# Designs tried in a protein design run: designed miniproteins, single chains, continued (2). Part 66

Each design is a single chain, and the fold is of that chain. pLDDT is the mean over its residues in the fold that is shown.

## One batch from the design tools (miniprotein)

Design m6276
Fold by ESMFold2-Fast:
Parts: sequence; C-alpha cells; structure tokens
Structure m6276 (fold): chain A 60 residues (1-60)
Amino acid sequence: MERERERLRGRLEAGKQALETTDLPISSIARALGFRSLSEFTREFKRRFGVTPATYKKAA
C-alpha cells in the first residue's frame, strides 16, 4: 500500500503542476498521468489537496 500511495502522490503532484503550467483539459491531464478516468483523478486529487482539480485550476 505505501509504495502505491507514494507513486499516486507523485502523479497527483505532477497533475497539480500541469494544472498550473498548461491549458490542457483536466481529462487530458488525468489520462496523461495514467488515471483510468477523470472521476478517479478528481477523487484522488480532492483527497490529497482538499479541492477538486477544476477548483484548483480556477483558483491558481
């Protein structure tokens, strides 16, 4: 579990950076980072950072 969580955290950090540095659709960022769906990316991102990717992108 810990190794999977560490890899997931790394992907979420990359997603956060992509939201700040690119104008790509959030679904494209999720797929590029290896998430199965936008819903999975949104759920894991919210769990990690306390906000959805869409909210983060608007606030950043």
Scores: mean pLDDT 76

Design m6277
Fold by ESMFold2-Fast:
Structure m6277 (fold): chain A 66 residues (1-66)
Amino acid sequence: VERIVALGERLFAQGRYEDAAKAYAIALSLAPDDERIRANLARALQLEAERHPDDERTWRAAERAA
């Protein structure tokens, strides 16, 4: 799971928040009780929603992750 989290962090650092969120979601499926992964997923989805505020689908995903 750490390799997937590291990939998510790298994608997040590159501003690729959608891809980072996908990586964190996979990591969370393997470690569902990991609050750090959950927090990182929520943050990636929030930042992606902020970049595309007119995309209702992205905002709904961010709200659900929070």
Scores: mean pLDDT 73

Design m6278
Fold by ESMFold2-Fast:
Structure m6278 (fold): chain A 94 residues (1-94)
Amino acid sequence: MELEKKLEELREKAFAENNPDLVIAITLAGMALDLYREGRLELALQYAEDAKNVIDEAIKKQPKPTPLQIELKKMVDTLLDEVRAALEARRAAA
């Protein structure tokens, strides 16, 4: 998945910046992506929401968000939207 490659690139950058909040957010996003791939949509949603909360709080701690924080937030928002859409489609099909 293109999203999986993007997540790995962001992980390497977060480790290089020694930013624990970004590493946590990336780890949670990776878990959400794996659960989404497995069709475990409710758990994928929970982890994606947790990742979004961590990145949003990390951004609040700084006067200006970094490019890495902006990129990660965009990726997490995209993943969250995809998981929500898949969950709603599954509910509508039931």
Scores: mean pLDDT 80

Design m6279
Fold by ESMFold2-Fast:
Structure m6279 (fold): chain A 90 residues (1-90)
Amino acid sequence: DLVKKEIEALKSLPEEKRKELEKQAREALKSEDDRIRAQALAALAALYVAQGKNEKAIEYAKKAIEILEKIDAPSAPLFIKYLEEIIKLA
């Protein structure tokens, strides 16, 4: 439900705001922090679902999951579940 609400919120944003968020996420991909890169990939996946670009959404969500599976972080399992929900919506 939370993921669906987030996607609906992204769909309701003006195109200019979605482009701004995509630019910010792509810049965050340059980070040396795996957590920041995973978050950026997740943001891109959500944005691509909102745009109907389902194949790209799945690709970016899977890349985020791969990073999170290698991170020994307490929040990683919950973040992976969020990404699996994005893949289901795509």
Scores: mean pLDDT 82

Design m6280
Fold by ESMFold2-Fast:
Order: sequence, then structure tokens, then C-alpha cells
Structure m6280 (fold): chain A 67 residues (1-67)
Amino acid sequence: MAEEAVAAAKRGIDFVRELIEQGRYELAVRVLDELLAWLDTQPVSPGLQAAKAELERLREEARKRLE
């Protein structure tokens, strides 16, 4: 269900934020790539689109720290 997918994405966002706070940017990018790939397999919904936007924002942040 979309609600369960949104909840899973939220848990992933929280985990990635913790990795970024710990300075583990390479692992954060890897986790983000996997979460975004999984999200691309899900049906389009407003909640999932919002989660995808946040994950993409976090990926940009983590990648900037690596560059």
C-alpha cells in the first residue's frame, strides 16, 4: 500500500539523515540510490513524490560533502 511505502521512505529518510550527521556521506549516497531505485518501482502518489523529492535533496547534500 502507498501508506506503507511512504512510512518505509520516511524511515529511510531518518536513517540517511543520521548517516549524514555522522559524516558517513559515501554510505548515505549508497542508501539514497537504493531508496530512490525502490521508489521508482512504486505507483505514483503525492506522498511518495514528496518523499522522493526529500530523498533527492538529501542525495544532493551528501554528494556536495563528498566533492
Scores: mean pLDDT 80

Design m6281
Fold by ESMFold2-Fast:
Structure m6281 (fold): chain A 108 residues (1-108)
Amino acid sequence: SLEVVVSGGGAAAVGGSVTLTVTVTLTSGATATVTVIVVAVGPGVLGAGSGSAPQVVAPGGTATFTVTLTVVGGKPGVADAVAVAFAVAEDGSVSGAGGTPTPVTVLA
């Protein structure tokens, strides 16, 4: 199984960016290749980012991904950024987990 913790965030105007750090822990199972996707959804803003290249994580290990979200909408407000980790284990098992939504503020 996976544990996903998101840190960072902040505020940006349209065309600006916000950086999130996603830490994924493989709490059980076989060694896996982990990929992270972050999607931010909110008032007038749709943004998506993927982390750095996929990382191989052993059981009990952690991988850290840096994801940059670009503000593509024009309506001020707070968007929720949700990180999802997807793991493909060496034994062929597939798992996924989401982190707690993290606020990203869109400035006027």
Scores: mean pLDDT 75

Design m6282
Fold by ESMFold2-Fast:
Structure m6282 (fold): chain A 72 residues (1-72)
Amino acid sequence: MIKITEVKVEEGKVIVKGENLEGANVVVLTDEGPHIGKADKNGVAEVPIKGTPRKVVAVSEDGLDQDSVDLT
């Protein structure tokens, strides 16, 4: 089961970490639209963004599992 365990907002990017996130597609929803990244082999995604992040959604590489975190 995919699980987001950490979301860190930095200038111009969001770093997402979790369990079974390897190869997952990570979508960061902001007030300026969606931004998409892919988690690496360590389950870490660095997603470049513009605007204020509102929600993070992670979808497993096979598309069969997902997790999300609301930021506001």
Scores: mean pLDDT 84

Design m6283
Fold by ESMFold2-Fast:
Structure m6283 (fold): chain A 140 residues (1-140)
Amino acid sequence: SNVQKKAEEAIKYAKRVEELAEKMGLTDVSEAIRRVRELLEQAAKSKDPKKQAELFIEALRIIAEVFPDFKPTLEAAEKYYKGEITEEELRDVLVKSYIRLLIDAYLSGNEDYFLLVQAIMNLVEAIVEALIEAKKEIDK
């Protein structure tokens, strides 16, 4: 399914975040993203779009624990799943979360942290896209 393809894309980004976090010695981040990857692998193997959507939201929850700037994105994803906000509103919240992280990365002066922020944004965007596709399958 299209949802399974989007989950597989998200898995690739999760592996990249794990590699960068390990290189930087960010053990809490690498362990959290490994759990995210395991949830995404379960979603890629599932044929149930409701189960897939729940796994994507749980993955976002784990990410928000180690990157609190994504807490608004998690809340927006939960509201989108419930039909309380639009796809466009979800995407707007995601972009705002990324801008906050990018500013923090820039102010850090750390090039490895900047690469990590780019990788985590790619991962979160891929998970949000997978959630949107799962919601479209639920609403058919």
Scores: mean pLDDT 89

Design m6284
Fold by ESMFold2-Fast:
Parts: C-alpha cells; structure tokens; sequence
Structure m6284 (fold): chain A 60 residues (1-60)
C-alpha cells in the first residue's frame, strides 16, 4: 500500500493537472515505486502502465 506521502508525491508528477500521466511521468513513478518494475529495467511498459492505473484507482 502507498503511504499518504507517496500518494501526494505521485500526484505531483501530473504536470498537466489533467489526471493523466505521460510515459515519462510513469517512468518517474516507477523509480519511486519499484514494485511496479517487474523486469527491473527502469522502464514502464503498456501492461505495467495498466496495472499502475488500476492501483491508483483503488488508492486514490
């Protein structure tokens, strides 16, 4: 589970304030939440982006 501080930090990556994250922003989130990086390569693919989006909807 994400802490309140991590959730606030996550929201700060939404530079456009439109409720959507770009691939660049998602890669930054992956750096702070390594549990989403299953292959440990520092990149977030399409499937990982979907998993992250689902988790965000549950937590936020």
Amino acid sequence: MLTDEEIEKFKSFDKDKDGKLTEEELNKVKMFFPQFDTDKDGYLDEEEQKKLDELIKKLL
Scores: mean pLDDT 59

Design m6285
Fold by ESMFold2-Fast:
Structure m6285 (fold): chain A 83 residues (1-83)
Amino acid sequence: SKSEQEIRKADEHIRLAEEAIKRGDYESAVRHAQEALKYAMRAMKLASEAKDRQLLTEAIGLAIRAIGLMFEAGLKLGKSVPA
């Protein structure tokens, strides 16, 4: 389904963000986490409109993970670029 396609894109960007964090590339991690959140939110809307509770739950989980990665990488990025 279209919702499953958006979920796969969100999951791919979450993996890319996690790998970027492992490398200390917090700028790339923030960008990938933001993309993951966008795809997860699209998946949530599509799953909600389709009344698909399983896909909605999966999309919500991905959105929460993306938000967590954005905060972690964002905080580290701020510390890595002193004024």
Scores: mean pLDDT 85

Design m6286
Fold by ESMFold2-Fast:
Structure m6286 (fold): chain A 78 residues (1-78)
Amino acid sequence: MPDVVVPPAPPSDKPVKSEEEAIELAKSMVPTVLGGTAEITSVEVKREGDKIVVTVTVALTWGDGSVDTVEVVVERPL
């Protein structure tokens, strides 16, 4: 059977109130791997003027034991 990545529900388009809210939003966008695992390896937060950019690096472990790295980027106004 094909390996399937199940995406999380789409996030709200509302502005975030803090860096913590932006981080939680980015974490909620981490995909789920059927037959494997998804683990957050790093979180980077940048503030650019009136917006915040959060980059979450995720290690995906597939059912065969192989590992891929993906990045989830969230940009929101403060």
Scores: mean pLDDT 71

Design m6287
Fold by ESMFold2-Fast:
Structure m6287 (fold): chain A 87 residues (1-87)
Amino acid sequence: MEISPEELEALRRAIEAGERKAVELYFQGKVDEANRLAEMVRKLARGEATDEEVDQLAKELGFSDEEREKIRRAVEALRASGRPLPL
């Protein structure tokens, strides 16, 4: 089953927001936090993130419950396909 455009867009926004936050944390000298966030973003793109990891990241980045659900569905579809997002 193909990922819906809205679910894919929510995942893309989460990846972009996470990457931006990781860069911000690096400039603040919070290297360990930046590395953790960057790894989570990589897991999202590869469909390797758990539902719990998606929920935690979405809350950290300020996404709504509706956006979290869209991100979870996109990650699940990527996992089922066995193919990462082309980055």
Scores: mean pLDDT 80

Design m6288
Fold by ESMFold2-Fast:
Structure m6288 (fold): chain A 61 residues (1-61)
Amino acid sequence: ALTPTQQRVLDAALRLEARGEEQTYRNLARESGLSVATVRRAAEELLRQLLAEEAENGPRE
């Protein structure tokens, strides 16, 4: 499950994509209202969760 912070970062990424803007940590921080450091940590955790989900329920299942 996503934390509220991770969900805000994901929502910001979707908004940036819809506008054709780059999904940089700075742009994500601006869109989500979070600090760059918070966005970086949330993005790293999201990537870790996606890799773990792929390992458990993806090609290795």
Scores: mean pLDDT 75

Design m6289
Fold by ESMFold2-Fast:
Structure m6289 (fold): chain A 74 residues (1-74)
Amino acid sequence: SRLQELIQRFTRTVAEAYEATRDDPEKRARLDALVAEADRLLRDYLAGRISEEEFIERLERIIREVEALTAEAR
């Protein structure tokens, strides 16, 4: 499903970003903030406060921001 594929992509993207930012505390703090935002988004989705479509759109945005951070760190 689109949701399952997106969650798998998020997990891989975050893992790559943690490796890329290992020795950069400023970028690591930015990564931690993005992960915390994704956690809050997931909690809102599971609580029924947002739709699946809104969850997907917002998570895709977070994934793009994590990918950009990884590119900056390389």
Scores: mean pLDDT 88

Design m6290
Fold by ESMFold2-Fast:
Structure m6290 (fold): chain A 95 residues (1-95)
Amino acid sequence: DEAEKEREKVAEEETKLLNEYNELLLKGAPEEELFEVALKLVEIAKKAGDLSEEQIKMAEEVIKRREEVPHASQILLAIANGSKASVEAMLQALE
């Protein structure tokens, strides 16, 4: 089952990146480093087809407005995790 194996590979890579993000948080890494890992998580979710067109557009806006968005890495992480309601609430708070 090739589709199942590909899904397992994607899940493994997502778990690896999520662990990297959490380790950076525990080390008190700067937002710049957290953002880079969160961006990779969004890209893998997009590549896997797990993101809607709306979620992709939301991620693109956060990336574009990175300097204006406090904790942009957390918003990207929420998008990658499929938490649409949380992402919408966070974006509304930035207006």
Scores: mean pLDDT 73

Design m6291
Fold by ESMFold2-Fast:
Structure m6291 (fold): chain A 76 residues (1-76)
Amino acid sequence: SRRLQEAVALVQVAQNYLDGRITDEERVIRAMEQAGLDGELVREVLKAAREGGVGAAIRTAARLLGVDPGDVTRAL
């Protein structure tokens, strides 16, 4: 589903952020907004990643997009 693909994309962004591959958070948020994602949703997932790592990012993206977190993990 589109929502599952969006959740996977958000978690991949969060993983790259945690790995230090993303240095400009605002630039990434703008890029995701241009791809059709809500910027506040991107900020929420990045915040969850900072506070609780990849697992928190998966749970938060899944909750906000209404998808199963197990489906997100399997699609990564």
Scores: mean pLDDT 84

Design m6292
Fold by ESMFold2-Fast:
Structure m6292 (fold): chain A 58 residues (1-58)
Amino acid sequence: HMTREELVAWVRERLAALPKVTDEELDRIIQEAMARAGSPEDAGWIAREAVRLYEERR
């Protein structure tokens, strides 16, 4: 069970290991994933969507 703060930190740590992403871009990707989910209860979906968005931009 992840809180919203833990979810954001978890995604940041995973994506920060990947090249060619700035902190600003990383934050934007996370925020976009959250907006697409429409609900903070979908923490797992938000995390997967954020990773997928990053992979598509790579």
Scores: mean pLDDT 66

Design m6293
Fold by ESMFold2-Fast:
Structure m6293 (fold): chain A 91 residues (1-91)
Amino acid sequence: PKVTVTAYVTGENEAILTGKGPDPKAIAEAMAEAVRELGGEARSVYDEKSNVAGVTATGLNYEQAKEMAERAAKLAGERIGGDYTAEVKEV
C-alpha cells in the first residue's frame, strides 16, 4: 500500500493536508497527529468511499508546513504498513 500526502499552503499560518490511500481514517489521524506534534491545531475529515483524508492545519508557518507534510506522510505510511510520498504546494 502507498499513501500520498499533499500540503496546500493557504495562508501565513494555515494549510490544508490531503492524504490519499487505504484506511483514510488512519491517514487522517496520522496527519492530525503530525500537525499537533509541531504545535499546530488540526481538524480532520475522511471519506472511506474515495480513500481520501483531509486535515485543516492552523498555527504553522510555510517552513513548518513542509516538515508537517513529510512527518504526516511518514506516520500515515507506518500506520498502513506501506510506502509514502509528501508534497507541498502554495495556492
Scores: mean pLDDT 81

Design m6294
Fold by ESMFold2-Fast:
Structure m6294 (fold): chain A 67 residues (1-67)
Amino acid sequence: GPEAVARAREALQKAKEALDSGNIEEAKQYIEEAVRYAREAMASGDTKAARALLEVVEQLKKEIEKL
């Protein structure tokens, strides 16, 4: 539902802020939260929004792997 999409976006924003501050462990925790909420959004029918959120998750994971 819309709440799951909103929570996933909030978690991704916090993950980006953690990366900007150099806190990789905190960023990984927020990425895991974003994945959880994105999957919940997909299960509730918000497939397009959930897919876009998971694409951002994969981009952030690649950025962490390069550090």
Scores: mean pLDDT 85

Design m6295
Fold by ESMFold2-Fast:
Structure m6295 (fold): chain A 71 residues (1-71)
Amino acid sequence: MSEEEIKKRKEELKKDLREYVEDVDSEKNKELIEKIRKYLDEENIEKAIELLSEETNDESIKEKVEKYLKS
């Protein structure tokens, strides 16, 4: 995977997380997502993906993470 493709996927994941936060009516989930956003801002995709895939109960977000990891 190219650096440009990785960067694009980080931005897409950030956008998806932002949309997920707006839809989630749960304080606990918002805290988790904010932590994931911080890892993405630090360019630490691996930590963001690991935390998201293990901690989130949102199936759509989990599927997006799995697609990112498999590609």
Scores: mean pLDDT 64

Design m6296
Fold by ESMFold2-Fast:
Structure m6296 (fold): chain A 92 residues (1-92)
Amino acid sequence: MQAEIERLVAETLERLAAAESIEEALAVVEELVARLRELGVSEELLLQIEVGALAAVLTRFRLQTPEALALWQRAIEGADLREVNAGLRELL
């Protein structure tokens, strides 16, 4: 299980680095979270990985506005990732 999680996270970070748009990057994060949920990872670990991946997207696309940070804070609080990602897309 740990090796599979590490592989998926590494593949996702490579895909995020190669993403040409925020919409592509957010789709990659949603795919990672869905795959980790299928593997039965704990909600605590899932949230940590989700928040970290989302922070990487915000950093890469320079989304450091109060609105983007508020959406990221909602993700930390366990909000639906699809809802958070929809809000981030609206900021473009």
Scores: mean pLDDT 74

Design m6297
Fold by ESMFold2-Fast:
Structure m6297 (fold): chain A 96 residues (1-96)
Amino acid sequence: LEEVKRLIDEAIEHLQRAADAADIFGEASITTLLIGAIVLKRYADKMSPEELAAELRRLAERVARLADELAESSPEAAAHLREAARLLEEAARVAE
């Protein structure tokens, strides 16, 4: 569980960097995902391993989708989103 929280914290750092690099329209979408990661970390201790892994994968998919959407207009933000998605997927694997 400590390792899962560490990976979520690293993903949060990349989501913050993505928000800083994005234009004003991308920032709102990234901020929503950032809040999702913070909430998931907060409730990680209260979820089953399967539930936590499923929610982390769902969040990773949403982050990866946004990275693809922003790839042309904001490549720096997209790169940080891709790294955040990778870390969230790794957290999901560790949670199981």
Scores: mean pLDDT 86

Design m6298
Fold by ESMFold2-Fast:
Structure m6298 (fold): chain A 70 residues (1-70)
Amino acid sequence: MSKEEAIKKAKELAEKALELEGPEKLRMASQAVKVALDGGLSGKEAAEILVEAGLSKEEANRAGVLAQLE
């Protein structure tokens, strides 16, 4: 996956996460982080994409941790 492709896909997943609540929101945000990391982005860059899409810094950080454990 290219970096550009990963950024686009991660943004789409982050936007979908905003429409969800609770554990489902966190799981979708975690998938966005996984896609970003697979595309060669750092965890910090992945979290930044989530925050820019409208997630909180806390939600973005938690999603990043979950992505590395799953």
Scores: mean pLDDT 80

Design m6299
Fold by ESMFold2-Fast:
Structure m6299 (fold): chain A 92 residues (1-92)
Amino acid sequence: MKELMEELERLAAEAEAAIEAGDVERAKELLRQMAETLGKIAGLSKEETEKLYEALVKSLEAKVNGSKSEEVQKYAEKYSHVLELVAEKLEA
């Protein structure tokens, strides 16, 4: 568990740096690794992990393209739910 949380923190920092550098492809790769790590922490299925990855990528693309649609808000809500599951696991 601790190692997965440390990996998630590292991946998040690298993803933020890639986004700031405008390297969208590297950012997407890092977001996939983050989704997989979050899925392991929260006990998500492969399908749920793929949906989380899609949500993260869509949020990134909307930020890069300046489009903040209702669709991005729905994906942010799904990401928030996964973060709540991770927080619950940390308290257990």
Scores: mean pLDDT 66

Design m6300
Fold by ESMFold2-Fast:
Structure m6300 (fold): chain A 73 residues (1-73)
Amino acid sequence: KATLTVTATNTSSSGQGKVLINGKEVATVPAGQTKTVTLEVDINENVEVSVEGSGTIALKATKGDVTFTATFT
């Protein structure tokens, strides 16, 4: 098992984003807020991270030794 940590920040002044992992909603991120979600996953598992809703969401995800970042608008 590996720990997947996803930190999502909604940098917009309005709206609400939703963070999905493998198609399942794990967090909602209101405007100006930061949410962190921690999940256990298999180390060789393909993990899909996506964002729905409105606003600009900055994502940082860490799984084992791998860190990746993305911005959704």
Scores: mean pLDDT 75

Design m6301
Fold by ESMFold2-Fast:
Structure m6301 (fold): chain A 69 residues (1-69)
Amino acid sequence: DAAEAVRLAEEALRAARAGDTAAAKELFQQLSRFPELREDALGAAEAAEVSPVAGAAGAQELKRRALSL
């Protein structure tokens, strides 16, 4: 549900900001199970492999979208 998506996005944001790319990618994979967030979550996982800053930006947008569900 929306509350679970918000929780996962907040955890992904914390992991990405901490530079924990592996944890952030796992959380983005969990977020990709939400149909409304799937494309953005997969894109955020790819971005996190390139840059922790890009991964954090992706997580922030996922959180905004989850809050709007």
Scores: mean pLDDT 81

Design m6302
Fold by ESMFold2-Fast:
Structure m6302 (fold): chain A 91 residues (1-91)
Amino acid sequence: MEAELEEFVRRARAEAERLIAEAGELFSQNPTSEEEVKRAKELLARGAGILRGLGEPVPPVLPDDPEIREIVEGTARRVREELEALRRRIE
């Protein structure tokens, strides 16, 4: 029963790492288009949101952008709700 909770945490962490790595790769290519920069920021925000939802350390430097903050907060809330639902189901 605890294995399901551990599997969820493992998958969520792996997804966060993937999103952050993809964002880093996009930023390393020094994107000149507004659309590419926005995509990289959204990927980073989603990854950071997952880590925050898991209660793990989040990078201290994120863009002070209302849209980015909304993605981080919304993602973190969803992850917290999923964790709580799993805990209630496991007993």
Scores: mean pLDDT 76

Design m6303
Fold by ESMFold2-Fast:
Structure m6303 (fold): chain A 90 residues (1-90)
Amino acid sequence: SEEEKLEEIKKEIKKIADLVKNTYGLFDKEEARKLKELFDNLHKIQLEKNYFLSEEEFKEILKNEFGMSDSEIQQLYFNYSLADYFIEND
């Protein structure tokens, strides 16, 4: 069902939220790599279930379901950009 697909996708989003909420300040290389891995897992499950969230819907789930603040969401996107930087710096 569509509801069951969304609930499984939300489990992967929760892992992303939990990582950001449990990490203080800027991510190191290992933390950034783990964040990228969680985003890759989220993309994979969306492909598997043929159920895709927009960026807006993703942000709404982070805020409404997992209690992330606007500052925590900004930290998420900044730290995700650091993962790409660390990959390019090799």
Scores: mean pLDDT 80

Design m6304
Fold by ESMFold2-Fast:
Structure m6304 (fold): chain A 88 residues (1-88)
Amino acid sequence: APPVITVDARLNEDGTLSADIYLNGQLVGRAESAEEAAKLVAEIVERLGQPATITVTFEGASATATANDGEEAYKAVERALRQAIVRA
C-alpha cells in the first residue's frame, strides 16, 4: 500500500491555522500556516520517492488525493486548506 499522510488542520481563535501532520499514523510535524503545511508534506513525499495518499481534515470535512511527487503534494494540501479556510 502507498504511504498515508494525514493533515489534521484547525483554525485558532486569532484566525491563524494549526496543522498536525502524520505519516502512517505517526506525528511527524506541525505547521502554523497552510503554506508551511503544504511545504512540509511536499518534503515528506519527495523524501519517500513514491506515490503517497494524502488526506486533509479540517473542522469535520476531509479531502483525499494521491500525489506522485512533492510538487503534486504541495498543490493538493494548499488547495484543500485554502478551500477550507474560505468556508470557515
Scores: mean pLDDT 83

Design m6305
Fold by ESMFold2-Fast:
Structure m6305 (fold): chain A 99 residues (1-99)
Amino acid sequence: MSLEELIQAAETGEKAAEEALAQGDLATAAAQYLQAGRYYFEAAKLEKDPKKKKQLLQQSIALLQRARDLAQQAGVLSPEVQAYIDELIAEAQEELAAL
């Protein structure tokens, strides 16, 4: 995917997550925020502008943390999913610290 496609996919995922939250579907919201956070992280890796990269990394971290919290509230945060999310957050935080 291109940088533009990744950002569009992330924005679509955020909108889907917000719609799921409005319906009380925490599990679907968690999955959509996780996907959106992943897309923002991949977009950040392709972004060459440090300011834009920082914004994409910060957005990624925020959505991944929200996905984790919602998955925990929904009772669907398996140890495997938790480890996966925590590793993505750690990688995004490391990239942000390197800026």
Scores: mean pLDDT 90

Design m6306
Fold by ESMFold2-Fast:
Structure m6306 (fold): chain A 85 residues (1-85)
Amino acid sequence: MREEAEEAVRRARELMRKFVDLAKKYGVEAAVEWMEKYLGEEAEELARRTRELAREAVEAGDEETLELVREVARVAAEAGREVEA
């Protein structure tokens, strides 16, 4: 669980960095279209696995893994703020 949650945070940071870079160069709409076309399956799988890790962490009382899952949400929120005009 912990290593998988750490991997989810790393993947979220990579995806959000690509999104922010594209949004700054080509605009938010173009960045969304690019991500859906090339990374849509990866983003959906990351979201699915993050939800599963959250459920597993709650059931196990694993606060460390749950904090890492919360970090994935924070990374996405920070990227949203960076592209907000």
Scores: mean pLDDT 77

Design m6307
Fold by ESMFold2-Fast:
Structure m6307 (fold): chain A 84 residues (1-84)
Amino acid sequence: SDVQQAYQLIRQAQQQYQQGRYVDAGDLYYQAAQYFSQAGYQSFAASLYYRAGDLYRRAGQTDRSDQYYQQGDQLLQQAGYDLS
């Protein structure tokens, strides 16, 4: 399922992070966020977008980092609307 694939990607991202591969880890968190978003877990997907953004910032890729933070913010706004 999409959720199972997302958890696998999170485990792989964590492994890349431990090896200092921040861009690779960020890409995996970004992919996991897409799967959780598609499954309707918008708040959790937003958290993963923020994590991807943080990792891109650590790698010196500020423009992509800012883009991912914005995607996370948009999903949090949607989650608040869906709960109302």
Scores: mean pLDDT 86

Design m6308
Fold by ESMFold2-Fast:
Structure m6308 (fold): chain A 107 residues (1-107)
Amino acid sequence: SALDEARRHVAEAVRHLEEAYEAIKNGDFEKAATHARRASEHAQRAADYAEKLGIPEASELFRRAAEHFQKAAEAFKNGDKETALKHIDEAYRAVAEALRVLDEAAS
């Protein structure tokens, strides 16, 4: 179902976010950038499925998360850890709120 696909993509975005944090701990900014880009892709897919479900609030929040993940990836490529972490935090908050909205609407 579209709801199952949305949740699957959220889980994948979170997994890539965890991998990005691990890469940051190891000083591997190239790997952190790669995982941030993958998290962005999955957040965008979650937004598409939330839109199909008729939950525009969740879709908008997932799109916001995807944009912040992309900005984080660019900052990591530039070695700007401070800017990258700011965008990762914004993306994480957006994903968490989007998931709350999605789960509430699906209840």
Scores: mean pLDDT 88

Design m6309
Fold by ESMFold2-Fast:
Structure m6309 (fold): chain A 68 residues (1-68)
Amino acid sequence: MEEKREEAIDRLQTELGLSREQAEKAVDIIIASKGDVEKTVKLLQEELGLSREQAYKAIQIADEYGLI
């Protein structure tokens, strides 16, 4: 489980230009929202300043690693 989380964090940093702390926060927001895409998008925009498109990309990455 932790290995997949680390891979998702690394990919969020590479794909979206996030710091490690921002990528960790993004993963935590996505997991806490339990598949509510619109709520997750809004929280990622408000907490991390991501665009709507970047927020959807973050959710897609988390889904690929089985975090939701």
Scores: mean pLDDT 81

